# Designed miniproteins, single chains, continued (3): the designs that were tried, part 48

Each design is a single chain, and the fold is of that chain. pLDDT is the mean over its residues in the fold that is shown.

## One batch from the design tools (miniprotein)

Design m9657
Fold by ESMFold2-Fast:
Structure m9657 (fold): chain A 76 residues (1-76)
Amino acid sequence: MVAAVTIVFEEPIDTEAASKYVMSYPGVLAAIGVSPTTLVIIGEEDVLLKNRDKIIKDLEKKFGVKVKSYWHRFLG
């Protein structure tokens, strides 16, 4: 099943660079910077959710920001 994870950052980041970065993770099919503070990651449910906490921590470290909130939605 495909899932979308939405990540909201406390501060603006380069969401284009963040999108390209997360595409390197297993099971990520697409990533879109919706705004400077919002990234949507689409991927295989099992792999994406297993790696979600690591992706969040890696994004926080790479871009020097904190994640404000995140949620996931199943797409079918």
Scores: mean pLDDT 84

Design m9658
Fold by ESMFold2-Fast:
Structure m9658 (fold): chain A 86 residues (1-86)
Amino acid sequence: SPFQRLFDFFDRDGDGYIDKEELKEALRALGENPSDEEVLNILRGFDFDGDGKIDEFEFMLYFSLLPKEERDALIARVDAVEAARA
């Protein structure tokens, strides 16, 4: 599943949740350089229950609301990073 691959890319420690630090590190791996404030603003957009972390359901729901072009672009960026590491 492309959604599972995306979630696993962001969920660095495999605990089933994406925290602020994992989100920041994943974005850096994708060539971004977000501030702590920018990462917190992204996290707040996903975090429906206010626990300061993103579960797979929240991630999938947010991703399903993105335009197809933006979803496909993010999947392609993740796949390119993973291919470069192989």
Scores: mean pLDDT 73

Design m9659
Fold by ESMFold2-Fast:
Structure m9659 (fold): chain A 89 residues (1-89)
Amino acid sequence: MSLDQLLAKLEEAGLTDLAARIKAAYEAVMSENASEAKFLQFINAVIEGLRALKDPAAQKAADPVITRALMIGAAGEYKEAAEHLKNGR
């Protein structure tokens, strides 16, 4: 699942504040001075969004993407990790 697909599902479910927080967290990682703290804030916001949807198919599709993004982030490549999660591949 891509980030845009997650955000669209959250907005459709009326979770507009959560969708806005995820967008802001993504932009913070992609901005100047990407940091581990900003990256973890973004990952945690995405996980919160997936839990709020209560959609097992969406969670199953996101799990391998989140795992890979965490592995890229563990190497210090925060912008690459966030972009991987945005693209859902």
Scores: mean pLDDT 83

Design m9660
Fold by ESMFold2-Fast:
Structure m9660 (fold): chain A 69 residues (1-69)
Amino acid sequence: SPLDEINRQAAKRLDERAAELTQQWKQYLATSTKPPMELSKEGLRQVGETVSEVLEEKQREIKKLEEES
């Protein structure tokens, strides 16, 4: 279904961004001088922003599909 394709694309985008964030965080965790709390706050912000962007894009695609129906 068209909705299934939209869901598949959203999942791929999220997975790619998650992989990039994971590589960045592996570098941060290897650094013994950084306080854990500071890193946690930065990570939460980045994850939240990424998820919001993916969800907003998905909503726009769903709305477009509804309007064309």
Scores: mean pLDDT 75

Design m9661
Fold by ESMFold2-Fast:
Structure m9661 (fold): chain A 61 residues (1-61)
Amino acid sequence: SEEESIYQYALDFHRRYEEAKARKTAEAKYPDNKEAQDALVKQGLEDFEKRLKEIEDILKS
């Protein structure tokens, strides 16, 4: 549906935003440590996906 397409677009946009934001923070915190940067970005994205799943689980009740 159009609603599903809009939802998916917004979701993808938010994922890109969260990744970019996490990367910027990680680069500032660990400028010379790519491994630490990647770990922080991964954690940020996992936290976002976990929050999203919790919201979706409530909506499916």
Scores: mean pLDDT 83

Design m9662
Fold by ESMFold2-Fast:
Structure m9662 (fold): chain A 71 residues (1-71)
Amino acid sequence: EEEKWKEEVIKRANEIAKTAISLDVEGAQAALDEITRLDEEMRERGITDFDVEVALGVAAISAAVAITANK
């Protein structure tokens, strides 16, 4: 289950990172909220995984940039 969870999180984070710049402010905010929730879930589960952390970080930065650019 943990390995499947990591794969799904990485896939979702990569999708967000690729599409973030095309999102409006509301969509980018929702994406950032989702990334924050996934990061919190990872910490609550006690999971440490470099690839997951990097993917979430890149996605979060991409979403934050999209929010700022569309203000």
Scores: mean pLDDT 78

Design m9663
Fold by ESMFold2-Fast:
Structure m9663 (fold): chain A 89 residues (1-89)
Amino acid sequence: SMEKRREVIEYASAATMYLMAAFLSEDEEEKKKYLQKAIDYARKAAEILGSKEALKYVKKAEEALKKGDFEGAMKYIQEAVNAAMKKAE
């Protein structure tokens, strides 16, 4: 449906915006906040699509962030967003 596709694009866009904000942030607490927001939006997009691939990357991003692995979290968020966008097309 058009509504479902729009929601996915909106959530994927939000995830990408927060991912970029995290990348540009030098404050660790702000970076964590932005990465958590990016993960939350990527998860919403993945759930709407029922994308097992995107959900797999969301879980890996959550684990990386929990361990303080910001580079890993950012990588997995990007892969989750890419998987969701590919399925939405």
Scores: mean pLDDT 87

Design m9664
Fold by ESMFold2-Fast:
Structure m9664 (fold): chain A 70 residues (1-70)
Amino acid sequence: SAEQQAKAEVVMRSIKESTERQLKLGVDVETVKKTAEMTMRAMGDLLGLSQEEIDRLVDEVVAYVEELAK
């Protein structure tokens, strides 16, 4: 639904901001990726997103972490 999509966008934004802070604090890239994936999966499940939607959002946040770590 449009409501679920809007909530997922807010969650993604929050995770990306947390990811940036963790990397600035010197947390290793692998730990940041794992934490972001776990948080996205937990929040996606709470929001009632499909497994396919969750996997897509996880791929997006993992790619974001890898791009910032270059």
Scores: mean pLDDT 87

Design m9665
Fold by ESMFold2-Fast:
Structure m9665 (fold): chain A 80 residues (1-80)
Amino acid sequence: SLMDQITEALQRAAEVRGRAEELPDPELRERVLKLADEAVQLAIQARQALDAGDTDTAQQYLKQAQRLIDEAERLVREGE
């Protein structure tokens, strides 16, 4: 379900945030933390839109959150 995808995005954002805190490069760490935090905000907005019955807006916010999570995860892998 869309709600399951939002929950998964929130979990992934939390996981990549935790990994980012252990990165040795402070500039890369800050960048990944910002991406993870923005993704959390977008996923929360997706949940709020879904709760309001606006599935199209929820899907849009979720896609944006997933894109930022994918970028954050890639940067963490490259920085490890």
Scores: mean pLDDT 90

Design m9666
Fold by ESMFold2-Fast:
Structure m9666 (fold): chain A 88 residues (1-88)
Amino acid sequence: MEEEIEELKKRAEELAERVTALIRENADLPEEEILAIIEQELGEELAELEKRAKELYEKTKDEEEKKRIHEAVAGPFARVAEVYRELR
C-alpha cells in the first residue's frame, strides 16, 4: 500500500503541475474557457487519477492509510486552487 500511495501522490503532483501551467498560460480567459481547456487536455488523466484514488481508498481498512490516500490527491490540488484564486 505505501508504494501505491506514493505512486498516486507522484501522479497527482505531475497532473497538478500541468493544470497549474494551463491556468497560468490562460489566465486572461474566462473561468469557463479555462475549465474547458483543462477538461480537453487533461480530463481523461484526471478521471484516471480519481478512479485510482477511489480504488485504493475502498481497498484499505486502515484509517491512517485512507487519510494518506486523501492527502496524496487533495494536497497538490489544493495548491492548484490557491494559484487559481491568486490569478483571479
Scores: mean pLDDT 83

Design m9667
Fold by ESMFold2-Fast:
Structure m9667 (fold): chain A 79 residues (1-79)
Amino acid sequence: MIEKARRIAEESRRNGDEALASTDVQRQLELAERNRELAREAARLASQSKDLKAVQVAVGAAILGIGSSVEAELAARRL
């Protein structure tokens, strides 16, 4: 559980950073959509966990995924 939530957070962060560094609008939009999917997965993990620490990590990953998605969309809109 915790390891999966951490992987989601890490991927969301990398996708956001890649989108901000990219000049390809299509790639930026693809990364934004991927981060929305990761946020939904993290939220699902949080709802299924009985471990409070695992729930906190999963909720953090969901918030990070949403934030990275917004960053990617803003980067695409600036072009």
Scores: mean pLDDT 76

Design m9668
Fold by ESMFold2-Fast:
Structure m9668 (fold): chain A 73 residues (1-73)
Amino acid sequence: MHEELRERLEEALREGVEAGASLEELEDKILQVLLELDVSPTSIEIEHEPGKGARAVITLPDGTVIEIEVRAE
């Protein structure tokens, strides 16, 4: 269930964190993945820890909650 979506979101968040992306850039990356997979989230919450990593919590229309966390190197 939504494993591909979770993996794609985690990859996007990880790439952004590794590239030193801003919170706004991380949001754009997450939204791009959702758009590519034709998913409309009910909510998106992103916590950005500059130089440490980021965490995203995405709620889907079916009530599924996807939590992803990535660490900067």
Scores: mean pLDDT 78

Design m9669
Fold by ESMFold2-Fast:
Structure m9669 (fold): chain A 55 residues (1-55)
Amino acid sequence: DEKIQQLGLEMGKEFAERVKEIAQESTTLEELEEKIDELVAEMAAEWEEQLAKLA
């Protein structure tokens, strides 16, 4: 499904940009991992919401 692929690309780009910002902000690997875990959970919830709208 082209719509799902396009959504994945857009969210992937957003994820990459936010990971870059987190990496610049984090001073330790532990902080980086914690912030990445939070971002992954947030993006997963957004992904499910967007998929539901496409159904």
Scores: mean pLDDT 79

Design m9670
Fold by ESMFold2-Fast:
Structure m9670 (fold): chain A 110 residues (1-110)
Amino acid sequence: MEEAERLIEEAERLIERGEPKEAVRKAVEAFRLAREAGDVVLEIRALAVLGLAMSKIEDKEEAIKLLRELKEEAKKRGDEKTAALLDSLIKNFDLVLNSIQDLEKLARLP
């Protein structure tokens, strides 16, 4: 799908320009369009760009907030698959953040 490909390219440019939050929004929309078109390769590419954009957001709490906002938008549209993807990403981010915090506490033991 030409529109999904365009959104992926736009998301990549936004990452390069230091606008990762806007890149996340474009990548989620690209994922939705690729999924509706049944284009598994574009769906995977959209997920890869989404992951890269998320990694560039310095405030991880702000990243989680953005994912929650996009999840609620997806639910309002009846887009259960995109909502499920976003829910999975939120849960995985919380798990990774908790693991890092636990390791930091362990490293501070005498």
Scores: mean pLDDT 77

Design m9671
Fold by ESMFold2-Fast:
Structure m9671 (fold): chain A 84 residues (1-84)
Amino acid sequence: MAVRVLGVSQDGKPVATASVGTKVEITLEAPIPGLRPGAILEILEDGKVVAAVSVQEVRGNTAVGTVVLGEIDMSKDLTARLLA
C-alpha cells in the first residue's frame, strides 16, 4: 500500500525538488510497515515510479536517505511505498 508524501526536506529545510545524489528527509502521512535502513523507498506520481530513495534511517513517519533514481518534485501529488 502506498502512503502519501507530505514533505521533503534537505538539511532541515523544505525543498521543492530533489534529484539523484541528494540526501533527503521524507515526511510520510503514516509509517510504512517493514521500512528500515537499507530498504528502497519508491516514490510514485499517479501510480508510476518517478524516484527511488535508499533509506538510511527511519523515525516514525520520517525516512532519511539518498535519492538513487529519478527526481522528487513536491509540486506533484506523490505517494511512497516499500520496494517489494
Scores: mean pLDDT 84

Design m9672
Fold by ESMFold2-Fast:
Structure m9672 (fold): chain A 115 residues (1-115)
Amino acid sequence: MKKKLIAELRSRAHGIEVEGKGYLYDDGTIEIEAKARGLDPSVTLQELAEALAATIAGVVYKMIEKGYVPGELIDLEVKISDREIEVKATFKLGEDPEKAREIVSRLAEKVVEAA
């Protein structure tokens, strides 16, 4: 399957480095990949999870602004390793931006709870 990068976000602040990418597959599937890394030993997993959640929301909002609305969540993978949290979320293409924002809010809560 071919995928196209639609949205990207990178930031480094307060000892945390974040990267988020939103892709569209040719079958109409949306994939969001995000990771947060602690660069300072004082950074907690909760702070990483909160930074990651904000990054995911930012990527989704950029995708919505470009006309690509995430719909039904079909797969979620969360990896936690040595001061790093990585999320890969796969969605069907949807039509309702308000529902997409609600789905992202719930995903953000799950990421914070997993940390």
Scores: mean pLDDT 82

Design m9673
Fold by ESMFold2-Fast:
Structure m9673 (fold): chain A 137 residues (1-137)
Amino acid sequence: EERLLETLAEAFKAIGVPLSREELQALLDEVKAGERYEVPEDWTEEAKLVYNILKKYAEKHKIPPYDFALLMAYIAGYLKTKNLDVAEKAALRALIFLNMGLITPEELVQLAAAVIGSILSGEKTPLSEKAEKYLGL
């Protein structure tokens, strides 16, 4: 779990979004102690945790679903590659697909969460591999 918080804090810092370790810990504590959002049962625990943490963050900061989905794609791209240029291209690809109606904001968030969860667990799933291909990672 410390690796999860450090990984998310590093990603947010790299993409220039102010998010403290303390705020991330508070969000994780809320996910562990309270209500979780419904996600597919076949997701890894790491994917479920990331989705719940970041969705609570988005709701607290009143981030619209579209902008949140793009943020998630950016984070997934950075964490997969450790390269901001590749992360920006993944976010741009996601932006194009959202604007063309090829994917919904919710579907994009789910794909990005699967990639991030796979990175944190070290386990590849069919969904995370499909998501990496979809985002051009």
Scores: mean pLDDT 78

Design m9674
Fold by ESMFold2-Fast:
Structure m9674 (fold): chain A 64 residues (1-64)
Amino acid sequence: SLEDLLLTVPGVDARLARNLVAAGLRTLEEVVALPLEQLESFLATLGAPPGLAARIKAFAREAL
């Protein structure tokens, strides 16, 4: 599942992975297509550190 894949990204915990999937992300292609600034803003509301959005997007591109 996307949630399980996201858990392999350094800095992504179970809460963050669950919240990303709950927000409507279902595939790696959707993660890549999501604007960086939108992902950054969403992760900031969850208390994630700066740079995690860029790391998640890089992971998604490399996994495709």
Scores: mean pLDDT 83

Design m9675
Fold by ESMFold2-Fast:
Structure m9675 (fold): chain A 109 residues (1-109)
Amino acid sequence: SLADEVRAAGDEVIAALEELAKLRQEMIKNPEKKETYQKKIDEARLRLAKAVGRMIELLEKAGQTDLAVRVSRAVREAVEAIRNGDLEGFQKAIERLRAVVDEAVAALE
């Protein structure tokens, strides 16, 4: 169903963001392994972009443009938090993203 597709895309977005946060922290702790972590980060960024794009497409097709905007904002906030090493900001962005995913799924069921 459309709700199942939105949930799957949302779960993939969250998983990719959590993986990016972990890889960034490990890269900072292990600068000699920077190239290995950069490759994994690049792969996770591709998964994130694909999942976000799919979720936005699904929400726009459902006429839920406001939720699509909220997803984009939460993802941007999470990515900025990862870049800045802001663990608290990252957790808040993930919480906002989970709430938007739950709201979107409920609206499509």
Scores: mean pLDDT 86

Design m9676
Fold by ESMFold2-Fast:
Structure m9676 (fold): chain A 91 residues (1-91)
Amino acid sequence: EEEKKKKFESYKNAAKTAIDQAVKFYERGDEEQARQAGIAAGNFLKKAAEVDPKYKEEFKTVADEVIEAARQSPEKMLEALKKAKELIDKY
């Protein structure tokens, strides 16, 4: 289970980095790069959800919300990313 914890932490930290990148790209006006970073964050959250069943539903739900929001608009994506960061900060 130590290996699962290490994988979970790795994906969680990768998601956090991608969230920070998405916010910075958006602040610079690079909407497409912000969208791609947001999608990357969602994908890392999905991988984190798959590592351990106890986190699966919560991380998967937020990951799906981030990916869906990124397809709709940068503003909706940023709202979903704020929720994702709150989830990450709880763990």
Scores: mean pLDDT 84

Design m9677
Fold by ESMFold2-Fast:
Structure m9677 (fold): chain A 69 residues (1-69)
Amino acid sequence: SLAEEVRDRILELVQERLDVPEEWKRSAATAVANGLKALGRVESLTDEDIERIADAVVEALKAQQEMDA
C-alpha cells in the first residue's frame, strides 16, 4: 500500500540519523504514514515532502529521548 511505502521511505531516511530504539523509529514512521492515509494525503506526497516529514520525525524522536531522560 502507499502508506506502507511512505512508512518504509521515512524509516530509510531516519535510520542512520538517530541512536534511538528501532521500535521508536518504526512506531513514529507508521503513525505518520497512517495519519497521512487517514487525511487522504498519501497520493499527493512528493520526495521533498517525505524528506521534510523524515526531518520532523527525527526532531520529534530527539525531543522524546530528552523527555525520557
Scores: mean pLDDT 80

Design m9678
Fold by ESMFold2-Fast:
Structure m9678 (fold): chain A 81 residues (1-81)
Amino acid sequence: SKLEEELNKLKEELNKLIDEFIKKKGVEELRKFLEELAPEVEKIVDENRDTLSTLELEIIVLKYVIKKLEEELKKIKEEEK
């Protein structure tokens, strides 16, 4: 389905960002970063669980995590030039 295709693309994008983050900051910093995002992820799921399908929830959560990783990586890159 179109939603499954979107989810798969987002998972691929997330994996690339995770690999880049690990190369720049390491696994422990990634763990801390994801832990800091956990409360907002839980809020997004809880707020939308009654109105969205499981696939739609996964897509929204992945979009949020991807956005936060991209923002953090952009800051890191701008500090390095």
Scores: mean pLDDT 85

Design m9679
Fold by ESMFold2-Fast:
Structure m9679 (fold): chain A 49 residues (1-49)
Amino acid sequence: SMIDISKLSDFGRDAYLDSRLAEEYQRLFDEGKSIEEVEAFRKKARAEA
């Protein structure tokens, strides 16, 4: 099997950021933030990385 290294790299980068911020996303949900608010935070964090 052959893996697309370019696609794997993008996935790895996003997964790493999501992993680092996973507890922060959970905290927002625990604080009663809406899915839309958490999604906006995630999108902003990814853009700033």
Scores: mean pLDDT 68

Design m9680
Fold by ESMFold2-Fast:
Structure m9680 (fold): chain A 102 residues (1-102)
Amino acid sequence: SELKELLEEIKKILENMEKHKEELLEKFREFLKEKGVSEEEIEELIEKLEKLIEVQKKMAELVKKGLEEGDYEKGLEEARKLAEENKELFEELQEKIDKLLE
């Protein structure tokens, strides 16, 4: 019922992340190049963005697993913990982007 509908929605989110990951990374690379960012800095930023996408994907997979196992709270807790463990990576990427937009 409602749980089945939520699992199907999470599955669609995961499939969309996979499908558009390469397109997102390429568009971000083109954006940085147009802003005059050096090739070395572009590679660093692309690697950080790719790691963030993988973290978000893993978080969604943990929630899905929790739902499938009947332990939604555990799935959410594990996803939250993964987000906290990667908070610095998000902050570093955001800081670098903010400096490029100045």
Scores: mean pLDDT 78

Design m9681
Fold by ESMFold2-Fast:
Structure m9681 (fold): chain A 87 residues (1-87)
Amino acid sequence: SAARAEAAARAREIHAANPPTTFEQQLELNRAYLRIVAELDPEGTRRFLEEQLEKLKKELEKTSDPELREILEKLIKMLEELLKELE
């Protein structure tokens, strides 16, 4: 529902207001948040993860910066693991 999607978006915004001190902590918070959202809307979360993976994989193909490639590869791995958990 629209109300549930809005509530999930606000929850994400609250999480963003308490930023972690490291990239690894940010990655773990994003993973935990996505697991919670998947519990509320598994089908919508699956579609979101599939769309994000396609986008990130295309960005990785275009990117030659090694630091950005490492970040993209870590994000792709996290999203692939979450998608597998939903199967």
Scores: mean pLDDT 76

Design m9682
Fold by ESMFold2-Fast:
Structure m9682 (fold): chain A 75 residues (1-75)
Amino acid sequence: AVEEARRALEEARRAREEMLRAMERLRSGDDPVRTIGEVLRALGDMIDGALEAIRGAEEAGDERLAREARELLAS
C-alpha cells in the first residue's frame, strides 16, 4: 500500500538525518570508532527504507513517491 511506502520513506529520511548528525560528530572528533558504527548503521537503514519505499511506490503506481525515494538514495 502507498501508506507502507510512505512510512518506509519517512524512516529512510530519519536514518539519513541520523547519518548526517553522526558524520558531524565524527568531524568534531568524537569517539571515531563508535561514530563510524553509527554512520554505517544509519546508512544501512536509509538504503533499506528507500528501497522498500521505491518497491512499494512502484507497486502502487505512485511515481512521485518512487522518485522521492530514488532521490534520497542518490544523495
Scores: mean pLDDT 79

Design m9683
Fold by ESMFold2-Fast:
Structure m9683 (fold): chain A 61 residues (1-61)
Amino acid sequence: MEPVESLEGVTPEQAEALKAAGVETIDDLARMTAEELRAIPGVTDEQLAAMAQSIARRRAA
């Protein structure tokens, strides 16, 4: 399983915030709704879009 900090566009600080919310892997991130992600401190709409694009790129590779 790929750790969330390995995802392009995720900073170490954002990865810590995600892990504090129970999101430790890219699969965990993919299972969350946009509303749940927006509830995490430090996660912006722009960052959500960047993370979604990075997940799509990884699956296309």
Scores: mean pLDDT 72

Design m9684
Fold by ESMFold2-Fast:
Structure m9684 (fold): chain A 66 residues (1-66)
Amino acid sequence: QVNKGALLKEFEVYAAKYNASQEDIILGTKLLNESDFSSLPAQQQSSLSESARKALEAAFVKVSTR
């Protein structure tokens, strides 16, 4: 829905800023489609690069602050 769509869009924006790989973006998008960021398992979060994890954190903060 809107919140999930906004989260995905912000994730892509921050992933580009942090220079995350296309594979990281694909994996992050898949995880966000299955669950919101707060419910993502730590194991799945740790499978992302540092850049992708920073992007997810920034995207979640952006969406949650609004």
Scores: mean pLDDT 68

Design m9685
Fold by ESMFold2-Fast:
Structure m9685 (fold): chain A 100 residues (1-100)
Amino acid sequence: SLLEKLKELLEKYEKYKDSTDPEHEAQTLLYWLSKMILEKVYGGVPVALMFLANYLADKLSKEEQELLLEMIEYVKENYPDKSLYPLLDMAEYYIKKVLK
């Protein structure tokens, strides 16, 4: 289940939740995205998913890159504001290129 994997990411990356270190940016974003999706708080999530997929995907493990794709697909199904779907489509495009 995606939601179970997101709970595991919260535990794993709680230590980075307040980090201002650029080297931890991917892990910090993955923590907050996981928390927001679990709480069904989607404000800013499409922009953050696109940023993570486009600029920081190489700092994620292959398993976390695959999880990021699952997160994008889940948000596309559950996010009500269709005006932000181009950001989710861009995120999906970038992460799929990394997974090749």
Scores: mean pLDDT 85

Design m9686
Fold by ESMFold2-Fast:
Structure m9686 (fold): chain A 99 residues (1-99)
Amino acid sequence: SLIDKARKALEEGNLREAVVYILGLATVLSGVDLGPAIYYVDQGKYDEAIKFLKEKLPDVHPLVREAVEHVIRALEALKNGDFETAREHLEKALELLSK
């Protein structure tokens, strides 16, 4: 499952891969296509990913929106090389989406 893949990526310190699986899960649960943000993250284009997610945030269901907000904060942390803060936000995003 996407949840299991995201957990493994976090355990392995593969934060970019964790973002991909978490955004994939958010897409499935919300019905909002977050695929462009996944593409930007894979290309290392964090500013474009953050901008896209912020623009899509109002269209995301409230139950998923908080998780996407944590992904945005994780991407901001990754951009600044703060892997510890990025991991914490991704763990919170996955917890919210796993309910």
Scores: mean pLDDT 89

Design m9687
Fold by ESMFold2-Fast:
Structure m9687 (fold): chain A 88 residues (1-88)
Amino acid sequence: SAAAQRAADQARLDAAFARAGRLATEIGDVLGGKPSPETKALLEELIALLDEVLALMDRLGIDDPVLRRNLEGAREQAREKIREIEEL
């Protein structure tokens, strides 16, 4: 049913948001050291989670332009950091 799908999407959104926050913290800790393929993998996972959060926000009709801009900004920052690591 549509109600069951919305409940599933909300649970996925909550889980993805929490995981993205944990990964952002872990990346912050790792960036205190030398750049590594491990740091790149974490950044790629963060981008995938941010993409999932944005897609779920659209499906759930969540209209939060401040949150959207912050998530899009975080995604672009992560992409930039991957480019910097690949240039080393």
Scores: mean pLDDT 80

Design m9688
Fold by ESMFold2-Fast:
Order: structure tokens, then C-alpha cells, then sequence
Structure m9688 (fold): chain A 86 residues (1-86)
């Protein structure tokens, strides 16, 4: 009963970690594209570059948040797995 409960929680944490990791990778791709657009915009129009900078900054914060959540759930899963293996 105890081991079954811990295993269910470990699998759920692993699933959450995977979901956030996928989200982070998608956000990274968007961030890379926005950074390229921002660099091109700054070459043509400083004001347009600044507008894209806001989008880049927001995407970077989103990426950091998703990466942190993925790492937290990975850590939770590892701790739960250790308790099962004791």
C-alpha cells in the first residue's frame, strides 16, 4: 500500500516534469526566434527593437519559470523513488 502510493506520486511528478520540460523547449524555440527578430529590428528601427525586447524578456522569464518547475518535479520524483528503494 505505502510503496504503491509513493510509486503513483513518483509517476505523477515525473509526468509533470516532462510536461514542463516540453513547455520549456517550446518557449526556448520561440525565444530564439524573437531574439533574431529583435536583432534585425534594432538594425532598422531602435523603437521596434525595444518593442521586441519586451517580448524577448517575457519569453525568457517564461522559459526560466518552466525550467525551474521541471527541475522541482524531477527532484520530487527522485526523492519519492529513493523512499521506494529503501
Amino acid sequence: AEKEELEKKAKEAEKQAENYEIGAKLTQGRLDRLEEEMQRAYAEDEEKGKELQVLVDNARKQYERLTALAEEYKKQAEELRKKIEE
Scores: mean pLDDT 86

Design m9689
Fold by ESMFold2-Fast:
Structure m9689 (fold): chain A 77 residues (1-77)
Amino acid sequence: MEAAIEALEKAAEVANPEASKKLREIAEQLRELARQDLPEEVRAAALERAAGLVEQIGKATGQDLSAAAEALRRAAA
């Protein structure tokens, strides 16, 4: 979880303003989920959804966000 959030924050630092804002929103949502005592399955599902959203942001904004999406998928496994 922490490594995936850090990957999102790192990607946000070098992304364009539109992508950066969306990536930081996702990172904050994941940080809130990490503070809750949630079942592993629910946490994994949230990370999978976040990875899909990051890939969609990359396509929509022309940013290469593959590393951040992969970090989220790895954290979900």
Scores: mean pLDDT 80

Design m9690
Fold by ESMFold2-Fast:
Structure m9690 (fold): chain A 90 residues (1-90)
Amino acid sequence: EATEILRAWQQGGHDATVLLPGDDKPRKIPDYLLYKGGYTKLQDFFEKRLGRPVFTYEIRPLVSGLNLDELGELLKVLGVPQSEIDAGLS
């Protein structure tokens, strides 16, 4: 899953879509990350990175502004193995 997300992001940026097992249709990557981690984990990630409080309504715009390396760091926080991140960043 995360390897496919990183590859899709590399090719199509924040507008890229991924099809999850069991889904009827592709999701945009910000929607996928919210589905996987929820607001709490994403908020904590961005608060630590920015050094300031982050509101829930900022999460989608902040995800859309991530570069590929930053997306890899977020996926690691969401529990993705480093080996899967490394494969996606190759």
Scores: mean pLDDT 72

Design m9691
Fold by ESMFold2-Fast:
Structure m9691 (fold): chain A 71 residues (1-71)
Amino acid sequence: MPTDAELDSLLDPDGSGKITYEQAEKYLEAALGRKLSEEELKELDPNGDGVMTVEQFLSFLGDKLEEELRK
């Protein structure tokens, strides 16, 4: 199992502070242990820009993890 530091390196290997929508989706699926729903995919990229900041991604991930835990 990769460490948190290894996952951070995988998300943003170039240190640009941005990740692609595809990378964000794959990481979220791995972190949640399930595939994202169509609704969650729309929340992740509502504008279709194909990219987001690492900070926005981490906030979204935190919200989704909290939703899974509250069950």
Scores: mean pLDDT 68

